# Designed miniproteins, single chains: the designs that were tried, part 105

Each design is a single chain, and the fold is of that chain. pLDDT is the mean over its residues in the fold that is shown.

## One batch from the design tools (miniprotein)

Design m3885
Fold by ESMFold2-Fast:
Structure m3885 (fold): chain A 96 residues (1-96)
Amino acid sequence: MSEITVGVGRIYAGVGDLLASKGDYEGAIEMYEKAIELFEEAGDKKALAEAYTRLGEALAKAGKYEEAIEAYEKALELDPENERARKGLEEARAKL
C-alpha cells in the first residue's frame, strides 16, 4: 500500500470533517468521496470503512437518506463491528 496515497486520503477526510463541523455537508460529501477513492486505491479497508461511515453521516445530515444507507452498508461490509456505522444505518432507515 502507498503511504502517500493513504496520507492524502486522510487529509481529504480531515477537510471533510472540518466542513461537516461547519454545516457544509455537501462540501464534506465531496471530500469524503475523494478520500474513499484514495483509500480504495491503497487497499486500506479500515480507512475505507471509516470514510464510508463519515460519508453516510454527511449524507444523512444533508437529508440524502437512501445514499446514507448505501454508504453505511458499505462501511459494515468492510467492518461488520463498526458501531458508528450500525447506529447511523438504523437512524437513516428510520427516516424512510
Scores: mean pLDDT 88

Design m3887
Fold by ESMFold2-Fast:
Structure m3887 (fold): chain A 64 residues (1-64)
Amino acid sequence: SPMELAIEQMRMLADVEDEIIKHRLELKAKGVPEEEIEEEVKKLAEEKRKELLEKVEKLKKEEE
């Protein structure tokens, strides 16, 4: 159902946000320079965004 798809999308987005936060904290704990942390976080966010879009498209196809 459209509602179930929306709920799943929200859950996936929350999971992505948590992963980005954890990755940032891990890099800070390792003493990585802030500029490098920003670059790594941006790359991770882009990768996770692409993964999320692929999963959403798969769910839409399954919902059909």
Scores: mean pLDDT 79

Design m3888
Fold by ESMFold2-Fast:
Structure m3888 (fold): chain A 120 residues (1-120)
Amino acid sequence: SFEEVKAELDELAADESLTPVEAITRLGRVAKRFLQLDLTPEEALEFLRRMAALFDRIVERYPDLPKDLIETLSALLSRFAEEVVRRYPELAPEVKAIFDELRAKYPDVDLIVSPLLEEA
């Protein structure tokens, strides 16, 4: 359910014992499961905001995070954002705003942005 997957994401965000690789691997599993759910636009946007907040937290916790792991995390967030916009094109402005905020905070991170977000 949405509530179960959201709870798993919240537990992942709170777990400070995880290595960066373990955190990214678990995030990938949670995101894949979430994409299999029949989501409302509101639920999809809420989950994307929570994923963006977790990205922010991981980068802040691990300032020396290897570039390949940052790229993996960025690609995962971008794939999720693209799927949200694919299902709910009307959410493109809100999704773009989330990515613009992350890019402004982390200008040295080359965030992979879907062409769908650039049209919003």
Scores: mean pLDDT 74

Design m3889
Fold by ESMFold2-Fast:
Structure m3889 (fold): chain A 71 residues (1-71)
Amino acid sequence: MEEGKLYAIKAANAAVEGDEEKALEYAEKAAQASDPKTAAGLLRALSEVARLEGREELAEQLERLAEQKAK
């Protein structure tokens, strides 16, 4: 749980800095370190952060990952 949240924070920071590749890598690690429900929530939150930072493509990729984890 804590590890997943730490990766989620790193993903958000990478999105703010414009490193979309690192943001996706950390988001994937956050999802893998969390239970499916928590992973889906974290990925959706990261998608919203990416949109607020103007990273629309990254936000779409994060939403797709969240949908896959919700099932």
Scores: mean pLDDT 79

Design m3890
Fold by ESMFold2-Fast:
Structure m3890 (fold): chain A 86 residues (1-86)
Amino acid sequence: GLEEELDVGLAALHEAFGKYFEKKGLYKEAGEYYEKAAEYYEKAGRYEEAAEAYRKAAEAYEKAGDEEKAKKYREKAEEYEKKAKE
């Protein structure tokens, strides 16, 4: 429906900003945008895309020195990778 279409669009937009900040070396901001992208993909039922976005968030947080968030989002990425295979 309209909500799923909006969620996918918002996910793609946040993913684009995540990539932009990552290229600028602003890894904390990149992580935050990839995290939000993953949440929107999750709401839309796009589990493979959610897993990939959570993985990108984890990598960005790791580069930012946020080991706790890196671990958290790596675990979420693995969870959604498993869910996408169902």
Scores: mean pLDDT 89

Design m3891
Fold by ESMFold2-Fast:
Structure m3891 (fold): chain A 80 residues (1-80)
Amino acid sequence: DQTEVRQAAVMLEEFRRIVKEGDLQTVQAAADSLVKYARTASEAARNLMIEGLKQMIEEEKDPAKKAVLEATLKEIEKLS
């Protein structure tokens, strides 16, 4: 469904903002919310989230935030 993929894109962009602007605790809480959403999302929506998370991991320079992103990616990949 195009609507579900669009919703996933909006959530991913908000998560990207939180990762750039937030502290580690805020990033972890947002990551937990993204995983919860991914559990109910379509395969297409999860694939979009996986691609976005991989890009964010490559761009992230903070090792603690990068570890949260890598853990989040692994959890969402297990759902697919």
Scores: mean pLDDT 85

Design m3893
Fold by ESMFold2-Fast:
Structure m3893 (fold): chain A 63 residues (1-63)
Amino acid sequence: AAAERAAMQRIAIEAANLVLDGKPLDEVIEFAKKRAEEAGLTPEQRERILKAVETVYQAAQDA
């Protein structure tokens, strides 16, 4: 649904900002898990968010 996609996008942006602020990956992952759970996202949607967080973190380390 559109609302679920909007929630996923918001969580991904929030998590990306934490990565750019220098937060450790474990803290960012816990944040994303909690936000996804609160938003009522499915396990598949949560997995996609976590993968996006890891990708952003890796890109930030390589920059």
Scores: mean pLDDT 79

Design m3894
Fold by ESMFold2-Fast:
Structure m3894 (fold): chain A 69 residues (1-69)
Amino acid sequence: EKEEFRKELLEVIAEILRAIGDIIEAEQALEAAEAAGDEEAEAAARAALEKAKAELEEAKKRLKELTEK
């Protein structure tokens, strides 16, 4: 039980870190695209940012469910 909880906790933490990394990457891409005036790259970066934010919220929800029980 304790070992299974640790494994699931580490997996959720890894998902959170991945999502944060994706957000940072997308924000950097958006800033670069805006600076270059590349509307196509800006739209792609905004879409990636929204996806990464949604992934982070799902991972945070899963973490909360694990720690509240």
Scores: mean pLDDT 82

Design m3895
Fold by ESMFold2-Fast:
Structure m3895 (fold): chain A 63 residues (1-63)
Amino acid sequence: MTATELLAAGARALAAGDYEAAIAYFEKALELDPENKTAWRLLAEAYRGAGDLERAKEAEEKA
């Protein structure tokens, strides 16, 4: 699976409110492409949805 495919899967999970699945997909995308600014932004959004504001802030700093 490519980073782009993982980002698309994560974005669908995020839209569905499945924050646990969204976080897992975005983390996998970042394993393949650690400098992907879009992946960091989406990970921050997933953490905000999950209520983890500290991890959301850390992810935003990397975006």
Scores: mean pLDDT 84

Design m3896
Fold by ESMFold2-Fast:
Structure m3896 (fold): chain A 66 residues (1-66)
Amino acid sequence: MSLEEASEYTRRAIERYGERKVLEGIDLAEELLAAGEPREVVVRRLEEMGFSREEAEGIAREVELS
């Protein structure tokens, strides 16, 4: 995934859920990835927050690239 694709998923999530919820999702993804959790766990946690699988995968990928 390119930064452009990651940005597109993040933008869609902000439009659908609001900026605060997306920032909470990014913070959670950063915390879990920093702790050594696999992407699949990060995606599942984001889905539990109400993100779609596509949005969750996009957010997790964007954080991995940072």
Scores: mean pLDDT 74

Design m3897
Fold by ESMFold2-Fast:
Structure m3897 (fold): chain A 56 residues (1-56)
Amino acid sequence: SEADELAAKAVEAARAGDLEAADRYGTLASIHAPSDEEARRIGEAVRAAAREAAAR
């Protein structure tokens, strides 16, 4: 779905260190998410990817 596509882009951007793009795609993915649970899952995945990129 659109939410999954946008979430994947947000995670990729976070891994690349592009926090501006990660935030933009993550916000759009959250808006397109069909439930609060999925929106929370997307936010957790993006934050995890950003921490992983920062730790390397």
Scores: mean pLDDT 81

Design m3898
Fold by ESMFold2-Fast:
Structure m3898 (fold): chain A 73 residues (1-73)
Amino acid sequence: GSMEEKARELIDKGREALSQGKYEEAVKLFEEAVKIDPNNVEALRLLAQAYRLMGKDDEALKVIEELKKISKK
């Protein structure tokens, strides 16, 4: 649907920002994707990766814990 398409576009833009070393921009884009699609595993994985690339390990771990809550056994 339109919400899934918007999340996809934000994820694609965030991935491009990551490839350019724009980690703060990537975080903002992935946070927006998570806000509109909170169960989007890919957006949460990429958000955690962006935080790690910034050296924000505590923020990355918090996102990983959210990801674990929505991942099945």
Scores: mean pLDDT 83

Design m3899
Fold by ESMFold2-Fast:
Structure m3899 (fold): chain A 60 residues (1-60)
Amino acid sequence: SLSPLELRILDLLSRRALSAREIAEELGVSQSTVSRHLRRLEARGLVERRDGRYRLALPA
């Protein structure tokens, strides 16, 4: 299941593409914490990274 922080990350990314730094600033957590959760979301196919920014993955 998704953690509460992962759900907040997905909510932000549903609105616009953001870097890990920008997500960290919006959520008030460390960039390293956000980056670990983003790696898990990428592994699950829920987000993708392009040009240093993350966005929701399109349906396959």
Scores: mean pLDDT 83

Design m3900
Fold by ESMFold2-Fast:
Structure m3900 (fold): chain A 71 residues (1-71)
Amino acid sequence: EREKKEELRKELLRLIGEILRLIGEIEDLKRKLAKEEDEEKKEELEERIEELEEKKEELLEKMEELEEEFE
């Protein structure tokens, strides 16, 4: 059980790292969107932001499930 908890902790840290990476990329895209004047490029940026937000939500859900196993 202790060994399994140590493994879960390592996986949680990996997920946190991935989530932070996605947050950074989303923030960069949002800054680009705020400065963009081309409607076609705005639509493309909005789609990419939405896709990354969905991936972030999936990872957050997985992290919550792993945190429940820590209890």
Scores: mean pLDDT 80

Design m3902
Fold by ESMFold2-Fast:
Structure m3902 (fold): chain A 81 residues (1-81)
Amino acid sequence: SMAEKDRKATEIISEETRRFIAETQLDILEERPLSSLSREELEVLIASYERALKQLKENDAPQEIIDHVEAELKRVREALE
């Protein structure tokens, strides 16, 4: 299924480039209106933000960055509901 492929791709990216997800991929996805995203894209966004949050917390990132990512995660979750 497409969800399985997206999950696998997210896992591979997470292993090699967790920091790039937090900076590059999230910025690109954030530029798109949530209403233009498919359910599958929204689910990938949620997984990406959750992995980014875990990585940021493990690396003692500034609270401002953590708060920003948490706010975006909440926004994407609300778009799915």
Scores: mean pLDDT 63

Design m3903
Fold by ESMFold2-Fast:
Structure m3903 (fold): chain A 63 residues (1-63)
Amino acid sequence: SMEAAIAAAEARGDAHQPANVIVNELYKQVEAGASEEEIKKRLQTELGLSEADAQALIDQFKK
């Protein structure tokens, strides 16, 4: 879930505010029809998510 992804980023030493801002920005990009591959890559690199966790979060954005 989005909350789990933010919590995982915080556990890695990322500040809560930056992680939350990034998640919200990427959510809006998915709503606008941005490439899933690019969003998944950004979730992995900026939030440190695994591919499976990034894919699950993208699936959540589409609901």
Scores: mean pLDDT 69

Design m3904
Fold by ESMFold2-Fast:
Structure m3904 (fold): chain A 76 residues (1-76)
Amino acid sequence: SLREEAERLLAQAEKVIEEAEKNMGKDPDKARKLIDEAYELAGRAIDLATQANDPELAKRAVELARKAQELYEKIK
């Protein structure tokens, strides 16, 4: 279902963000690439959650996309 796929993408994006955080300061280029990947996954989750009429899931995906953007701004 669209909801199940959105939940799967959101969980994957959360894992990718965790890996990006671990690479911040150690490998900035890798951290940026992981953040970009997480942002794309969260965006897809928003689209699918919206199509599934699941506003709570869409909200969680938007929150994760904002977190990815905030992390990107912290990379020097």
Scores: mean pLDDT 87

Design m3905
Fold by ESMFold2-Fast:
Structure m3905 (fold): chain A 68 residues (1-68)
Amino acid sequence: MTKEEIEAEIDRLLEQLGRDKLTPVELYALAKRLGINVTPKEVLEYLKKLGRDEITKEEAVEFLLKHQ
């Protein structure tokens, strides 16, 4: 997928949720739906690196692009 396609999918999900950030579970579910191979452990390690339990759109785009 292109960066623009990933951004569009994240924007759609955030609009549906009525929020500006994703939880670890939501990021994992999105990655799985898009056919991007990530584990729950990799998602949790990324959040630990960020020092937060929520992911911004920009951080989610970067994470998904790196695991593609």
Scores: mean pLDDT 84

Design m3906
Fold by ESMFold2-Fast:
Structure m3906 (fold): chain A 90 residues (1-90)
Amino acid sequence: DEEKKKEFEKVIEMLALEKLLEEAEKKGLYSLTEEQRAAREKALEEAKKYIEELIKEGVKKEEIEKKLEEAEKRLEKELKEALAELAAAA
């Protein structure tokens, strides 16, 4: 099911991105309004419920963790490359 695979990948990317955004907030590089924070927390809760549902349906937790690690590394690399490109252009 191609649609289910796309939904899974999107949820994994959201969870990986959230981890990177949390680190950015800790460094003071970005901040959210209370409204934006509440919306993000709700989306994260929905994503976690989706992952729990997949585990109940027989998807291995180990496979989910592997996909999250891959997405985190990919997004971190893309972010570093984008920041380096912006710095070179400045």
Scores: mean pLDDT 75

Design m3907
Fold by ESMFold2-Fast:
Structure m3907 (fold): chain A 101 residues (1-101)
Amino acid sequence: MVTDEEIEQLEKLAKEGFPLMAYVMGATYLALGKYEEAIYYFELAIRGMPESHPMRPFVLAMLGLAYYKLGKYDEAKEYAQRALELDPNNELAKKLLEEIE
């Protein structure tokens, strides 16, 4: 269980140049089938990334994939659509929408 103090510390680390670390942790948990933990770290990565960050559409698509793996199809669709709004050529987001619809 993550406390409010731990969340503040992790958000601080993400903003101080750890968004890539948060992304790597999210990708690692996703590969291990730990989808709730993957979502947590991908959300930290997004919070540490500016709106214009080149990785942002990809991280949003990865969030969608993690939600899809949990059977949360509405959230998966929302994140896939957000990824495509930033990058219409995002293949992961396109595949997620095909699997949901």
Scores: mean pLDDT 79

Design m3908
Fold by ESMFold2-Fast:
Structure m3908 (fold): chain A 91 residues (1-91)
Amino acid sequence: MPKEVLEIQVRAGVLAIEAAVGKLVGEKELEKTEDEEKKKLLEEAIELYEEALRLAAEADELAETDPEKARELLEKAEELIREAKKLMEKV
């Protein structure tokens, strides 16, 4: 396997785990809160984690066929995870 493909697949896996864990934590906090402001922040963070998870999965699928597109998707997934974390810190 080309080194570039392996690096993309590993990065996709790491981002997918991070997004999945973040989503799970957000969903658990959403179950516990009656605060409308916190609910809105949690729902927005969960949506960002879900989008990041989808992009990471797409990047993994594209790693061998279109590694340039795969890298762009991973960068976007990483940005979405950063924004989701910022929202989670405000809860």
Scores: mean pLDDT 87

Design m3910
Fold by ESMFold2-Fast:
Structure m3910 (fold): chain A 87 residues (1-87)
Amino acid sequence: SALEEEKKKLALELLELDPSNAEAGNILGNILKNQGELELAEKVYLKAIELDPNDAKAWNNLGVVLKNLGRLEEALKAYNKALEIAQ
């Protein structure tokens, strides 16, 4: 939708200006993942995890992206991190 594209652009600009905006990173990552822009989604989820390594949702979403990229061993490690945090 037009709103999703505006949100994506805003989140991208916010993340470029302030890489520490973890919430903008998670929002952007989710939009990119849903649009199939998997390499960009990986990059923004990795930044979110750098800012908050205990974000189980970011780790889980990274796992989904890595699985869809065919990087299965890395996906498993990301999922295991999400499970470890969520317990």
Scores: mean pLDDT 82

Design m3911
Fold by ESMFold2-Fast:
Structure m3911 (fold): chain A 68 residues (1-68)
Amino acid sequence: VAEEDLTVLAPDPAVLEAYLQSLIDAGHDRKDANVFSTVSPEVNASLTALNDALKAGNTGKITFVPVD
């Protein structure tokens, strides 16, 4: 199917939104997420999946799950 639901882990949804926009505009990858100083491997993988889905244009429902 063309569109799929995606669950994204993030420490701060507002920071994620700003960072994602910057990443898309600049064409930068998400492996260097300095704005998320406490990014865990799980969060980083989730952000990478979100970035890939947005690049492909096949994101249906995005659920942001904040992590502390």
Scores: mean pLDDT 57

Design m3912
Fold by ESMFold2-Fast:
Structure m3912 (fold): chain A 66 residues (1-66)
Amino acid sequence: MRLRVTVSGSATQFAAVALGLMGIPGAVVTADGPNTLVVEMEGDEAAYQEAVAYAESTPGVTVEEL
């Protein structure tokens, strides 16, 4: 599974979101711009659901399935 995560707000908020996503087991997080992250996960439904839930619960964050 691959997600695009867009963070609206400060550089501090972007860094916090990136660190949170990197903490999810099986998630590979890559910067795709100054406010955009790509999260890649293979074969772990729990990790995917955790990443989606984290992003959706975070103010100023939008998630797009790629």
Scores: mean pLDDT 77

Design m3913
Fold by ESMFold2-Fast:
Structure m3913 (fold): chain A 58 residues (1-58)
Amino acid sequence: SLAEETIRRYGEEHGYSEEIIREALEFAEALLRGGLASSEEQAAALAITVAEVNARAK
């Protein structure tokens, strides 16, 4: 999906671990399934934001 492609590309470009990328992908999917994100682009943006916070916390 567009969200998956966006998250993987961003994570790879910024050197995020596969664990952080996977967590972001799972979060984006949860946002879309729960109706909390209105688009794949919004889900990707929110998931990337959370992934950045998680990357900085480790």
Scores: mean pLDDT 79

Design m3914
Fold by ESMFold2-Fast:
Structure m3914 (fold): chain A 63 residues (1-63)
Amino acid sequence: ARAHLQEGKRLLIEGRYEEAVRAFEEAIRLDPEYREAWGALGAALRLLGRDEEAERYFAKARE
């Protein structure tokens, strides 16, 4: 989980947003209660212009 979150953050810095989304999805799959991963997935989706999906994941990051 943590390793996938860190990989996703690196991919975001590199501008590889679709791969970052996949890394954050894997972090959530391994630990669905990992609040930071839900927020990171929302941020990546917003960078892709998928604002409605991003808002849903930000809501889940709040529990």
Scores: mean pLDDT 79

Design m3915
Fold by ESMFold2-Fast:
Structure m3915 (fold): chain A 110 residues (1-110)
Amino acid sequence: EKVIDYELNEKRAEEAKKILEKDPNNAQAHLTLAAYYYSKGDFEKAKEWLDKAAEIEGEDNPRVLTAKGALYLEEGKYDEAIEYFKKALEVDPDNWLARQLLREAEEKKR
């Protein structure tokens, strides 16, 4: 048994769908599905699931801000990604994921 530190695969998306059957307002499950669809190149569905998460937690929620940053990072829009990660850290300075992704975005921007 091993822990995969790298984000999303189809199995995690299936688990997120199961979570939503029991708890349709689970924001983390919506964020998981947004990232999954983005990884499949379905940006329209990715945006739809991310917008649903924002409706549940609010646009300024650190998880929503971090997820938006991650989408921009995957698109190669490093300046926008950096801005969203900085906003997430303003709301939650202990957000480890936002801090790690901010560093990655800054390194890729060069």
Scores: mean pLDDT 76

Design m3916
Fold by ESMFold2-Fast:
Structure m3916 (fold): chain A 99 residues (1-99)
Amino acid sequence: DLEELSKLSKEQLKELVKLQVEMNVFYANTSDEAELEKKDEEAEEKVKKIFEEAKKEKPTSVEAVRKFLEKLKKLYEELVAAGKPLEEIAKEIIEFIEK
């Protein structure tokens, strides 16, 4: 939720969202249970590291998180409406986050 995400710094929030985008692409492209389990474990460790690093940084605000997520949602909806494939949507969202 917005309160939990507001505990992250802007950079760690970006890393968390990038990880979620990458995981969504992976889930869409694989049905191998062993690969899914391994990827889930790797993602869980990355999330733990993101929150641990955030403890060393200045937290963001609920308003900043809300505005960031609203911009991402708008971009996602525009790319879906344009008929972009999932991999292209992921690329565009990650590029937007890295700016």
Scores: mean pLDDT 82

Design m3917
Fold by ESMFold2-Fast:
Structure m3917 (fold): chain A 55 residues (1-55)
Amino acid sequence: SSEAEKEVKELEELMKKSIEFAKKSGKYSDEQIEVAEKTGRILIELKKRQLEKEE
């Protein structure tokens, strides 16, 4: 339970940092940034579903 919660928080923070650096660097297109955001959301959703199965 505690480990899973920590992992979700780490994923959320990594997603936010990745998107921020991507926008800040100017090296990525809007499309690439959108894909990164969608990927992060899917990963967080999958983690939440795994937590529900463990209960």
Scores: mean pLDDT 77

Design m3918
Fold by ESMFold2-Fast:
Structure m3918 (fold): chain A 58 residues (1-58)
Amino acid sequence: SEVVLMVGEHELNELLEELKDESTEKKIERLKEIQAVLEAQGFPEVAELVRKKIEELE
């Protein structure tokens, strides 16, 4: 769980860096899709980190 969270945070930060030049709306849409996938795959802790990032961007 902790190892998965650390990997998820790193991958999320890399994704956000790749999306840095995208519109805020597009970033939020992409993050919402990722959150849904993570919840479906059984990683609710990583999905919660994504939700917090969406909240920061809104």
Scores: mean pLDDT 72

Design m3919
Fold by ESMFold2-Fast:
Structure m3919 (fold): chain A 80 residues (1-80)
Amino acid sequence: MVSKEQLWRETEAALLIIEAAVLKKIADEGSPLSPEQREKVKKLADEAIELAVRAIQDPENFDEYLAEARKKVEEAKKAL
């Protein structure tokens, strides 16, 4: 049985993955960004997704991975 804490953590990571995926779509389709800015946003979003997935896979280091993933999402938002 998975704990409520683990289910909540997995939900937080999943929501961050969705946010990063939306930022990638905005960079590709939603705004006239330079190719350089588009690549930067996509790279940051991909790094955020990888970190969020790792947070789920390594529960002992969940908070550290999720904090880094959130930082990458914020950097991607600023690059838009």
Scores: mean pLDDT 81

Design m3920
Fold by ESMFold2-Fast:
Parts: C-alpha cells; structure tokens; sequence
Structure m3920 (fold): chain A 76 residues (1-76)
C-alpha cells in the first residue's frame, strides 16, 4: 500500500508538470484553453499567431487528457 501511494504521488506530480509545461508552451490561460474546445476557435487562434492549427489542437487534447487522468487519480 505504501509503494502504491508513492507511485500515485509520482504520477500526479508528473501529470501536473506535463499540464503546466504545455500551458506555458501555448502561452494560454486555463480559461482560453476551455474556450478552445470549439475547433473553429482553435483555427482562428492558430491563424492569428502563425501556428499550425493541427499542432495547437494536439497540444490542447494532450492537456485535456492529462487533466482528466489527474482528476481520476485525485478522486481515488
């Protein structure tokens, strides 16, 4: 049980660092990321900043996947 707790804590910290790193890479706030759930908003943002829309979408999807996994671990 102690080893499982240490493993879960390491996974939580890894996910937190991953989320923070990707947010910094995109230069976006949490509120802006939530607004980007609309594919048209992603395309508009990418065009405004000279980014590739497909790359921006992949980064947002990775942040959302990591957030969901972190919430699941925190609920247990």
Amino acid sequence: SMEEKQKREKEKESLKRFIDAYRKLLGLTDEQIEALRDPEAVEALAAAHGWDPATVRRLIDKIEEAKKKLEEIEKE
Scores: mean pLDDT 73

